# Designed miniproteins, single chains, continued (3), part 81

Each design is a single chain, and the fold is of that chain. pLDDT is the mean over its residues in the fold that is shown.

## One batch from the design tools (miniprotein)

Design m10966
Fold by ESMFold2-Fast:
Structure m10966 (fold): chain A 80 residues (1-80)
Amino acid sequence: SALEEEIRELVTEVVDNTIAAVRTKNPDESRALQAKAEEAQARLDEILEKNPELQSYFFEVGNEIIEQRLQERLAEQALG
């Protein structure tokens, strides 16, 4: 559904902006990226509050994306 696609995109935006905020050495850029992650999270929270049946889907997508990004980060750390 369109809402499921939007949830996947928003979860990806939250995770990717959070990772980018940690990676940057520029504190102003870090704050801007954190703000984008917070905005995406607020939109996601609104969708889930209005559509509680999608919470299970959100949980599954969240676990999938977080695990994928964790594996990518571990590989990057191993390479130096």
Scores: mean pLDDT 84

Design m10967
Fold by ESMFold2-Fast:
Structure m10967 (fold): chain A 81 residues (1-81)
Amino acid sequence: SEELRKEAIELGQKAIELGLEALKKAGDNREAISLGIAAALLGIGALTLAHYNPENEEMLKKAIEDGQRGIELGEEALKRA
């Protein structure tokens, strides 16, 4: 589904944005750094799954899950930064 692919891409991009913002603000905060890295990696993973599996609904749903989890970790990273 093109709709699922679009959602996966948007969530993956948001996870990367939040992760990188958290890393920029984290300074020496180890928890914020770790969560920010995890958010960015999950976002990259979501984008990778969406890019290589544009017609695979199961893989796109996995990408959406990873992107959403990445956003959650990125928001927590920003809160701790």
Scores: mean pLDDT 89

Design m10968
Fold by ESMFold2-Fast:
Structure m10968 (fold): chain A 66 residues (1-66)
Amino acid sequence: DEVLAAAQRARDLINKGLQAYKEGKKEEAIKYFEEARRVLESLAPRWDAAPAGIEEVKKLIEEAKK
């Protein structure tokens, strides 16, 4: 399932971003979160959970920028 595979990739990217953020690597964290957001945005027309995931990632990006 292409949608499921892409959703798993977005989750993996979010986890990598959270790990980078925890290590104080804010720029690296933002990069992972932005990649995850792009993946989720590509899924939004085909996966009804994607909008909620996009909002979560947007919040993580804003937190990492501070």
Scores: mean pLDDT 83

Design m10969
Fold by ESMFold2-Fast:
Structure m10969 (fold): chain A 108 residues (1-108)
Amino acid sequence: SEIDEEAEEAIELLDTLAIQLHLLARQADPELRERALEAQRRVQINRDRLEQLRKEGKLSLEDAREIIRIAEEALAKVLEYLKQGDLEGALEVAREANERIEEILEAA
């Protein structure tokens, strides 16, 4: 179904974002590393919640598409900040994306 395909795309984007945050954590000083690992954990929680809602038939096509847009934008910005060596900028993008996705999933 369209919803299963969109949900799978959203999950793949969130998994990719989690990998980038893990790689950021490996480059970071201890303070930024803890923030990066926390951001990674939040992405993983959102990913698991999205998969649960999909399995329960509670995820709308509109919500899945919005999560794709948020995750895709966040991943692109995180990668650009990492290319510039701006770990703080990358972490702020991840924090905002996590909050927006959490709001969508909690409303579902």
Scores: mean pLDDT 89

Design m10970
Fold by ESMFold2-Fast:
Structure m10970 (fold): chain A 88 residues (1-88)
Amino acid sequence: SLTPSEIEALKTVLTLIESKSKDKLTAEQVEALKSLVERVKKEGSIQAPSDISEELKAFQKKRGLTVDGLIDVDTAAELLAYALSHVA
C-alpha cells in the first residue's frame, strides 16, 4: 500500500499536470515519487486513490500508457520523469 507521503506527492504531481501549472515540485515530493517507483517494483501495481483515479487515467492517456487507473511501473516511472524535470 502507498504511504501518506507517496499519496501526497502523487496528488500534487497530477494536479500540476492537469492544471498545466508552472509550479515546481519540492525535492521531498520527488523523493516520495522515487519511493513510489520502488514500492511498485516490489509490490506490483497499486490502485490509485479514488479521488485521483480520473486524473491518473488522463495522465496515462496523454503519455500513451495503459489507461486503467493502476500505478504500474511504467506509470510510476513517467510520473517520476515529469517530477524530475519540474523540481524546484
Scores: mean pLDDT 79

Design m10971
Fold by ESMFold2-Fast:
Structure m10971 (fold): chain A 79 residues (1-79)
Amino acid sequence: MAEELLEKAIELLKKALESKDPHEALILALEAIELAKEALLEAGKPELAEKVEKELTEAVNKGDFEKALEIVEKAKKEL
């Protein structure tokens, strides 16, 4: 279940990277942050969830969706 939520977050970030609308990209990325946080909390990793949420928020605020994707992919490997 947690892995499926992280996969969905990855799919949303890939859509954000492909989006030509910066507002649509931001909304998709914000949804991905919430899903990644939920996944890690469900996996019993609250400290990792807090770290990933902070790192994703910083990357998304900079418009760095490639970095955001890398962060989620790394978190999935730590499950």
Scores: mean pLDDT 84

Design m10972
Fold by ESMFold2-Fast:
Structure m10972 (fold): chain A 70 residues (1-70)
Amino acid sequence: SSVEAVREEIERRIREIEALVRSGDFEGAKALAQRAISILERATQLLDPESAEVAREGRKEIEALAERLL
């Protein structure tokens, strides 16, 4: 489903960001987080309401991750 695809994409992006944090690449982690936020913001304009809500929640999770890196 569209919801499952969006959730899988968010989980994949979070894992990539967390992997960079674990390796000490905080600047790379911030860059990936900012890119993911931009992609999810654009995606919410194109998705159905249910999938858009999942994308919005994922964006907030990634924003919280990025804030902890500052």
Scores: mean pLDDT 84

Design m10973
Fold by ESMFold2-Fast:
Structure m10973 (fold): chain A 101 residues (1-101)
Amino acid sequence: MAYSLAQAEAILRRAVVGLSLLYHLGLITEEEALRGLDAVRAHLRAHRAPEVSDAQIDALAEAARRALREIIALLKAGASLEDAVRAVLGEEGLADLRALL
């Protein structure tokens, strides 16, 4: 499958949401969550559309990594999962989270 830049962004956002949920439930560590995101990045690089550069995938993945770290920091500070996801990923991230519950 060849992923467009928009598809890659959506996949990374859903990965951040799913990994945040698993971390919140105590099923994975922060380090495991970040490794999970690195695996998604590797998959997207291997299957990107020809018009999408590695640098564009890397930029999206680094933004996703920052978002995941920010959500985890908010959870450590006592925020709810819904509030942390909404603050970092907006209403679209919250919708992705609600689809998993």
Scores: mean pLDDT 89

Design m10974
Fold by ESMFold2-Fast:
Structure m10974 (fold): chain A 56 residues (1-56)
Amino acid sequence: RHLTPVHVQRMQAARRLLRETDLSVTDVAFAVGYNSPSNFSRAYKAQFGVPPSQDR
């Protein structure tokens, strides 16, 4: 809700991929530049309040 880092753009792209494609959470994590789907899932849940596996 304040000035947001560029990583918010990555999270927005990830959410779009989860909702518009059949990519797995692992594939989406790698597509937006994460090395680990677990790190991605934690960051995603922190950003949106839900884990990526539940936000499909």
Scores: mean pLDDT 75

Design m10975
Fold by ESMFold2-Fast:
Structure m10975 (fold): chain A 57 residues (1-57)
Amino acid sequence: SAEAERAARIAAAIADAVAAGGKNLAEIAAKYGISVEELVEAMVDAGVEELREVVLG
């Protein structure tokens, strides 16, 4: 389904963002066809520690 495909893309984008240490979020979001806002929201929901450093540092 389209929902499952989108969920898979978001999961892949989160994995790339973690591997990048929370850097280049705009480029990663664009690569997977999602917004930076959607990627950040998904990372927060997943409890990604790297996002904490991006927000606080």
Scores: mean pLDDT 75

Design m10976
Fold by ESMFold2-Fast:
Structure m10976 (fold): chain A 73 residues (1-73)
Amino acid sequence: GAELRRELEETLARAAEAAHAGDYERAAALLEEAKELVRRLAEAGVLSPEVAERAIAHLDGLIARLRELAAAQ
């Protein structure tokens, strides 16, 4: 279970770096990968369904905002 958590943390860090660099399309794509990792953590029983749903909803909001920023460039 630790390897999936580490991969999620690394993916979120890469998304933050991409957003900081102004690469909003890459940041959004990395957050889509983070959503898949959250789903896998829930399937593995590491996250409760409620925690996973809240995390995915939060990531969906961030992805939508990043895509709006990319479209405005």
Scores: mean pLDDT 87

Design m10977
Fold by ESMFold2-Fast:
Structure m10977 (fold): chain A 65 residues (1-65)
Amino acid sequence: MVARLTAAAIYGIAIAIETGTLRIEVKGDTIIVYGDPSDPEKNEKAKKELEEFAKELGLKLVFKE
């Protein structure tokens, strides 16, 4: 499971770069994402993509604006 958690973190960072999110952190089984509050559409897209990925891996997602 550790290798899958690392892969999730890397993929999350790639999505953050693609969607223009400000920052991603991984804490245990939780992925924490910082979005740009001035762009709610980008934030929603990033949140949706990361939620689906986290769900498949059994991880938690926390989105901060």
Scores: mean pLDDT 65

Design m10979
Fold by ESMFold2-Fast:
Structure m10979 (fold): chain A 81 residues (1-81)
Amino acid sequence: MKKLEEELEKAKKEGDKRKEAEVLEELGKEYEKKGEYEKAAEYYEEAAKLYGELGDKEGQRKALMNATLAFAKNLESIMFP
């Protein structure tokens, strides 16, 4: 995880929005694997915003879908533990 956070900071410093979005997606996946669905959803939403800024409609759609699914899983873990 720390390596992805370091990669995120580098992408932000370099202004590489595509790399930033890709690292945010990887962070979302890692938090999803840990069952931290709320954090996963937040990272996917941030990636979607960057894909939107890049005009990558498909990347934005996929990231938003992943955020929605992570949010749904978070609700399930709270309501049906």
Scores: mean pLDDT 82

Design m10980
Fold by ESMFold2-Fast:
Structure m10980 (fold): chain A 63 residues (1-63)
Amino acid sequence: GMRIGLVGAPSEEQGKEAGKKLLSMGAEEIILLIGKTVDEAKKIAEELRKKGYIVTGIGLGPR
């Protein structure tokens, strides 16, 4: 299945920097979860995995 990088971040800038790392590690697409809680991000990751995607996630704390 497609490799998805899932990034939870407080800002788009921080999310894009983390996303670059996931792309270098073999992610094919990046999804930025700006302003989402950790629990919401986990739920999205589980739904993507159920659909057959390979999901790698980076959670970033507040600034």
Scores: mean pLDDT 75

Design m10981
Fold by ESMFold2-Fast:
Structure m10981 (fold): chain A 90 residues (1-90)
Amino acid sequence: DTEGIEALELMQKGRDALKAGNIEEAVKLFEKAVELGADAFPTVLHYLAKAYFELGEYDKAIEYYERELSILPNDEETRKFLEEAKKKKA
C-alpha cells in the first residue's frame, strides 16, 4: 500500500535523524508516520517516546510508552522506560 510505504520511509528518515542527533526532526518524522497509521506498530511509538524523553518532554514520552504498552502489554522493557519517564516528571 502506498500509505504504508510512505510511513516506512518516514520511520527510516526518523531513525537517521536520531542517529545524527537531530532529535526534534526525528520527532516530526515519527509523528507524521503515526498520522499515516504507523501507530499500529509498537516500533514507531517506542522511538517517539525515546525521542520525547531525550528532549525532556516527559508527559509525551509517558503517553507514547503507554500506547506501546497497550499493544505489547507484557513488554517489561517498555514498562521500565515508562517508570523512568514518570520519575523524571516527579
Scores: mean pLDDT 81

Design m10982
Fold by ESMFold2-Fast:
Structure m10982 (fold): chain A 74 residues (1-74)
Amino acid sequence: SAEAQALNDQGRELAAQGKLDEAIALYRQALALDPNFAEALANLGRVLEAQGQTAAAALVRRHAERLRERQAAE
C-alpha cells in the first residue's frame, strides 16, 4: 500500500541517520499494513543485523527470501 511504502521510505531515511530503533519501528509498522512487503522485511533484517540482533535478523531475512521466491515464481 502507499502507506506501507511511505513508512518504509521513512525507515530508510532514519536508518541512514543512524536512528536504528526508530527505523525498526517504522519497518514493523509497514509490515503490519503489508505483511508481504519484501523490501521492508529486507530493510528490517539489515537494521537488526547492524544492531547485533543476529538471530532476529536471520529470521526476517529468511522470510524476505521466501517472499521473493514466491514473487519470482509468478
Scores: mean pLDDT 83

Design m10983
Fold by ESMFold2-Fast:
Structure m10983 (fold): chain A 100 residues (1-100)
Amino acid sequence: MKKVEVSNVSGTLPDGKTVEVLLKAVSETELEVVKALIDGEIAKATLSGSGNTYTVTVEKEGVGKVTFTVNFSGLEPGDKVKITVKKVNGKFETSAELLK
């Protein structure tokens, strides 16, 4: 069973902005960034962590920065995960979708 969870979201991202990160599993314990977008524009993404837990930071100069934790299990090499982070009325809303 494949599982992905997003938690510990924080940052300076303005209200109304949407972050999208596409991650790819390299192994059962390793993720890489395929692409990161803020409102459809290319943004810098950095991964740090090990095992089944990564900290993802997405930033764009002049726009803002967001940091969150991704925890996963049961992923296989080549699996792709789309993570969406939105800031709505001062609060972060998150979703994680396993792509087929």
Scores: mean pLDDT 83

Design m10984
Fold by ESMFold2-Fast:
Structure m10984 (fold): chain A 99 residues (1-99)
Amino acid sequence: EAREGAEAAREAARAAREEGDEGAARAAEGGARAAEAAAEEEDPLRAALLAGAAALAAAVAAWLARKEGGERAARAAAEAAEEAGEGARAASEAAIAAA
């Protein structure tokens, strides 16, 4: 479900904040908002663009978490990035099918 990506991103943000990684937490929160917007978007093209933004934000959060060295934050961010990537792929396929 599309909301699973948003939930994973919020968990990544919590883990990053608990480990003091404010940059990763903000990136993960941005990803969660984009994923929620994508799930609620009725236009397939806009949904695909929002899902892509969520995937990019999740990837940035994962990179930042690994750079700071927080193991829990890095793991949560990697899981969120994988979920966001799957969501972006599905949304892109739906947009292509709708074209």
Scores: mean pLDDT 81

Design m10985
Fold by ESMFold2-Fast:
Structure m10985 (fold): chain A 57 residues (1-57)
Amino acid sequence: DVAEQQAHLEALRRQGLLDTAAELARQGKSPKEIADALGMKGHEQTVVKMLKEAGID
């Protein structure tokens, strides 16, 4: 089903975004810089929540 495949691709995309966000956070980037790098301008709080869920803070 197209909807099932789309949900799977979205999950993989989120997994890749989390890995990239974690990498940038380890490099000392601010949540704002990470949000910009992920194409999520104005979603700094979402980035913070994602990193906290992943155990990074």
Scores: mean pLDDT 73

Design m10986
Fold by ESMFold2-Fast:
Structure m10986 (fold): chain A 59 residues (1-59)
Amino acid sequence: KEEKEKKRKEALKEIAEKLNEIGDEWDKVLKKAKELMKKEGLSREEALKKAAEELGVEL
């Protein structure tokens, strides 16, 4: 329905705007998290938190 479609489109637009501003930081967090998972055997959530802390990024 149009109302739900509009709300979904607005959400996607907000995501696109945020990605433009924090895309580089988010990519670095994901890359660091994967590295920490492999190197330290951390869970995905723990690796993401640690990577974000190292880069000073809010999750």
Scores: mean pLDDT 69

Design m10987
Fold by ESMFold2-Fast:
Structure m10987 (fold): chain A 80 residues (1-80)
Amino acid sequence: SLAEEYRQRLIELLRRAGELIPEIKKVADAAIEAVRNIDTSTAQTEAQSYVGAVSAAAEKVDPDLGREIREAAEALFAAL
């Protein structure tokens, strides 16, 4: 599905952010788990919170990566 394609893209971007910025690796790993387990009723708010934290941290170090994370997250949440 389109949602699954956006999910996999977002997970890959979050993994790259954690590798690039070791200080946020724990938050990036939490974001990946939340995104993997997201459904429309239970996990969406938690996933948005973790992904937002990773995006903000990534934007300070690599603005392009931060933007790509934000765009992938917006696409995933719109496709759910």
Scores: mean pLDDT 84

Design m10989
Fold by ESMFold2-Fast:
Structure m10989 (fold): chain A 88 residues (1-88)
Amino acid sequence: MLSREELELEVEAAMVMIAAAVLLLAVSRSELSEEVKEKVRELAERAIELAEEAARLAVAGGDLEEARRLIEEARELVRKAKELFDEA
């Protein structure tokens, strides 16, 4: 069984991935310029990659400090992507 801390990190990573996926869906359905769409996609896709790696580390019982760092970086990328999407 995963520890409480490992489970919490996995849940946090999943939430970041969901937020990024929602942004990807929103941008695909928007009438924003292709330049803005591409920038949002790049940030959201990178956030998913980082969150997936964090979840992998948490499940494997690996470096939880690294997992937290990756989740925080992924959250910042989602924040930037949302800001670009909302301000466009």
Scores: mean pLDDT 83

Design m10990
Fold by ESMFold2-Fast:
Structure m10990 (fold): chain A 109 residues (1-109)
Amino acid sequence: SIKLTQTPSSLTVKEGETATINVTASKPVGNLVRWFKQKEGEEPELLIYNGSTRVKGVDERISGSGSGTNYSLTIKNVKKEDSATYYFEAYDPETKKWVRSNGTKLTVE
């Protein structure tokens, strides 16, 4: 099974700054990795798939990068609307299941 460590668990940034969220996987994951944004009371929104491919309609300020065991989500010129919990998922071919991280709570001041 794959174990995901996402850091930091919580992050406070000022509007206009850059937020960076990192994930380390316990073993190499392929390109079947994705990032989600979850706001309270809302359905989770898929932001990035295949490590770096942005979903149509997702702001260009948001980008995914990384490969193997290390992945990052970067949000540039952070806006108050970016306040949410961000989750990473990786597909585990051994279990045939998606594994989700514990997430990062982003607060924009």
Scores: mean pLDDT 90

Design m10991
Fold by ESMFold2-Fast:
Structure m10991 (fold): chain A 78 residues (1-78)
Amino acid sequence: REKAKKLAEEAIELAREALKLAKTREVVARAIAAALAGIGALFMAEKGIGGAEEAVRLAEEALRLAREALEEALKEGG
């Protein structure tokens, strides 16, 4: 469970960085979607909704979305 929380927190942090760097509506939307996925994963992990493995899987998916959003934001900046 703690692993899922850590991954979800990392996803939210990366999505926040993507939002700071994003210049287009498309990348802003991707960063927002990643942040929401991270928040959802964190909520499920904290409330114990679903199994521990499911919480980790969702947090890992949120982290991947956040990384993609950050990569797109960086490409817009340079």
Scores: mean pLDDT 77

Design m10992
Fold by ESMFold2-Fast:
Structure m10992 (fold): chain A 60 residues (1-60)
Amino acid sequence: MVTLTGTFKNLLTAIGAALAIIGEAPEAKVTLSGNTVTVTVPDDPEAVEAAQRVLDLNAA
């Protein structure tokens, strides 16, 4: 399991990123804490890359 964390400009952006990650990797565990999204994904390079991409593109 790989844990990734991203901080976003606002709560709506964080929610959007969380939903996008769930859409790309339904098996991912996503937790929201304010503007911060924490994602735990399998050690699958495709799932890790997809989650990291969403976090990076939506980062504050």
Scores: mean pLDDT 75

Design m10993
Fold by ESMFold2-Fast:
Structure m10993 (fold): chain A 67 residues (1-67)
Amino acid sequence: SPSSEVADAGIAGLKDFGKRHPELKDEANKAIEDIKTMEKNGASSDEIIEKLVKYQTELKKKYEEMK
């Protein structure tokens, strides 16, 4: 389904981020679990995309602040 494909792609990106930035791994894992829960609860692909963009933006900001 479109929501499953979007969730899988977003989760892969969050996993890669956590692998590259271990200091933010716990936060990336929390984002992954939220996305999985949203998909399980029938969230639309648009809702999943919106949440993924928010998490990716927040994680990137935290990473930049740690430099």
Scores: mean pLDDT 84

Design m10994
Fold by ESMFold2-Fast:
Structure m10994 (fold): chain A 71 residues (1-71)
Amino acid sequence: MERAVEAAVGNANKLYPLSEEQREELREFVEKELKEFLEEAKKLKTEEEIIKASEELLKKIVEKAKELAEA
């Protein structure tokens, strides 16, 4: 989990350069979203549904990084 959070934050920071404080906020957001995604994934029956949920997760992370960079 932590390794995946750091990878997501690092990738988002490459798109939207963030301060250290903004990266911490993004990390907390990603941790929350990943936890929710993992709980939702337990209810999914197909690989296609999991892929779609993963795409929505990435979209949320990118949108959050953009908001932080604009703040």
Scores: mean pLDDT 75

Design m10995
Fold by ESMFold2-Fast:
Structure m10995 (fold): chain A 90 residues (1-90)
Amino acid sequence: LSPEQIEAMKLYNKGLSYLRLGKYDEAIKYFEKAIELDPSIAAEAYTNLGLAYYKKGKYDEAISYFRKAIELDPDNEVAKKLLEEAEKKK
């Protein structure tokens, strides 16, 4: 693992911690930084970015990120389920 990949994982995990605490703006910032540093985590990070926007009531942004997650991983059932829920809110 490169130093950048290790740092990206730390940022991603920090984002998950903020998401669990209901601090959605902080979660979004950390997920965005993690993706910039290591794009290979984008599928997992996009699902959680979508969830953070969903929790903020920003359904257009949530739908966009869930679709990106599904494009990168078509077997991502969590992103598919969350996409259905976000589309019902519009």
Scores: mean pLDDT 87

Design m10996
Fold by ESMFold2-Fast:
Structure m10996 (fold): chain A 69 residues (1-69)
Amino acid sequence: SEVEKLISELIGLVLRMIGAILDGDLEEARRALEEAKEVAKKISELDPSLEEELKRLIERAEKLLKEAE
């Protein structure tokens, strides 16, 4: 389904953000986070039941990036 494809994309973006943080590439990490937010929004629009879990995921990702800065 479209939701499953977007979830796979979201996982890839979160992993890209973490990799960028480990490499010290905060600009790339910020880009990956912004793309992850857009994908999470699309998923929640297609499946509102995932909204709370996606919100928590993005909040944790934002915290990780902030702690790396």
Scores: mean pLDDT 88

Design m10997
Fold by ESMFold2-Fast:
Parts: sequence; C-alpha cells; structure tokens
Structure m10997 (fold): chain A 76 residues (1-76)
Amino acid sequence: MLSDEEAAEQVRKVIEGVIKKAEELEKQGDVEKAKELLERGAKEAEEAAKELEKMGYKKAAEVAREGAKRLRELAA
C-alpha cells in the first residue's frame, strides 16, 4: 500500500510530466494541444485531489490541488 508521502511523490511526478509534455507540444508548434493538455490535467488533478482525500491521503491531495492551480496558470 502506498504511504501518503509516496502518493504525494507520484502525484508530483505526474504533474511534472504533464508540464513537460505541454512544453514539448509548444516547441513543436502545437500550442492549442498544449493548452488543452494543461486544462485537462488541471481538471483531472482536482478530481484526483478529492479521491485522495477520501482515501486518507491528505498530503497527496494537497499536492494535487497545488498542481491543478499551477496547470491552470500555465494554460492561461
């Protein structure tokens, strides 16, 4: 079973992966796809935060909420 610390680390890596993928899309000229990826990632991170909180992963849920905010800011 994942600890809250391990779950938080996995969430952080997922958020970082989304950001890197979006940056690659922008460099390829796919700015619209990059924006869509960031917006979808933000929504998914918000939903994940609610599920993590229900499972008792409070720290991972906080990381997911912070990640969602960061992804929304990058999409703007």
Scores: mean pLDDT 84

Design m10998
Fold by ESMFold2-Fast:
Structure m10998 (fold): chain A 72 residues (1-72)
Amino acid sequence: SLEEQFLAHFEALAKTVVEKAKTASEEEKKKLKEQFLEAYKQGLDWMKKNNFPQEIIDRVKNIAEEALKAIS
């Protein structure tokens, strides 16, 4: 489904950003965090526009929060 595809895409994005952050400098980590936050914001807006269930939105929020903590 569209929801499953979006979740899989967002999970992959979060995983990639966390992985890149492991070998990144402090400046690169800041940039990665900034870019990820922008992608997350755009994703939330898109989910709301397409009337995604709150459960899916909450899952995406949880994924984003965990990724941001990992980047710290």
Scores: mean pLDDT 87

Design m10999
Fold by ESMFold2-Fast:
Structure m10999 (fold): chain A 58 residues (1-58)
Amino acid sequence: MDPFEILMEAIRLLGELGTRNPTEEQIEEVARKLAEKFGISEESALKFARAAARLLSM
C-alpha cells in the first residue's frame, strides 16, 4: 500500500470541496471515498483525510 498515493488522493478530494478549512462531515466524506478506493479501514482513511486537511489549512 502506497501511503503517498492515498494522501495525494485525499488532498485532491478535499480540494474539490473548495475550502481550506473542511468540516468534520467533509473530512468523513473524503475518508469514506478513500476507504472504498484503496480498500483500507474507515479509521485509517480518516487519518489520511485529517492529515490532508491539516496540510491544506497550513
Scores: mean pLDDT 79

Design m11000
Fold by ESMFold2-Fast:
Structure m11000 (fold): chain A 92 residues (1-92)
Amino acid sequence: VVAALDRAIETAESAAPEHPEQARIAVEGLREGKRAAEAGDAEAAAEAVGEAAREVARLYLEEHPEAEDPEGLAEEAGERARATTLKLIAAA
């Protein structure tokens, strides 16, 4: 799990030149998720990653005003990231 989060952080950091605000939010959330996972708090790790994904999705959707229900799409992205994080922790 920690190795997967480290890879995700590296991927987010590599996006910083093109999407600096989205990259910053993603890196901060993934680092909080990694700290929680290392402490054995799976729910806190999933919440941190899910919230970061939701905020990144919201910023992306603000650049696409044609999107219907941008808040619902951002919530879905957050829930998907949360569920994926819980599965990765359970598989470790």
Scores: mean pLDDT 73

Design m11001
Fold by ESMFold2-Fast:
Structure m11001 (fold): chain A 66 residues (1-66)
Amino acid sequence: APAPVYTTDPEARKLLDEIIELAKKVPDTSEAVSKAVGLILRAISARTLEEVQAELDALKEFLKKQ
């Protein structure tokens, strides 16, 4: 079965942990919460380190625009 990259790559796990920590700081609006949940779900299903990094970068950009 295909395994998510965060289960095998310590760097991907570190990026995922950063995503989860930043997601806790998202505003309590339905839009912001939905965005954060979507980013986390994509990161935990990611197959490459680059995919996890892209979700982290997307979350950082979203928070920057708030």
Scores: mean pLDDT 80

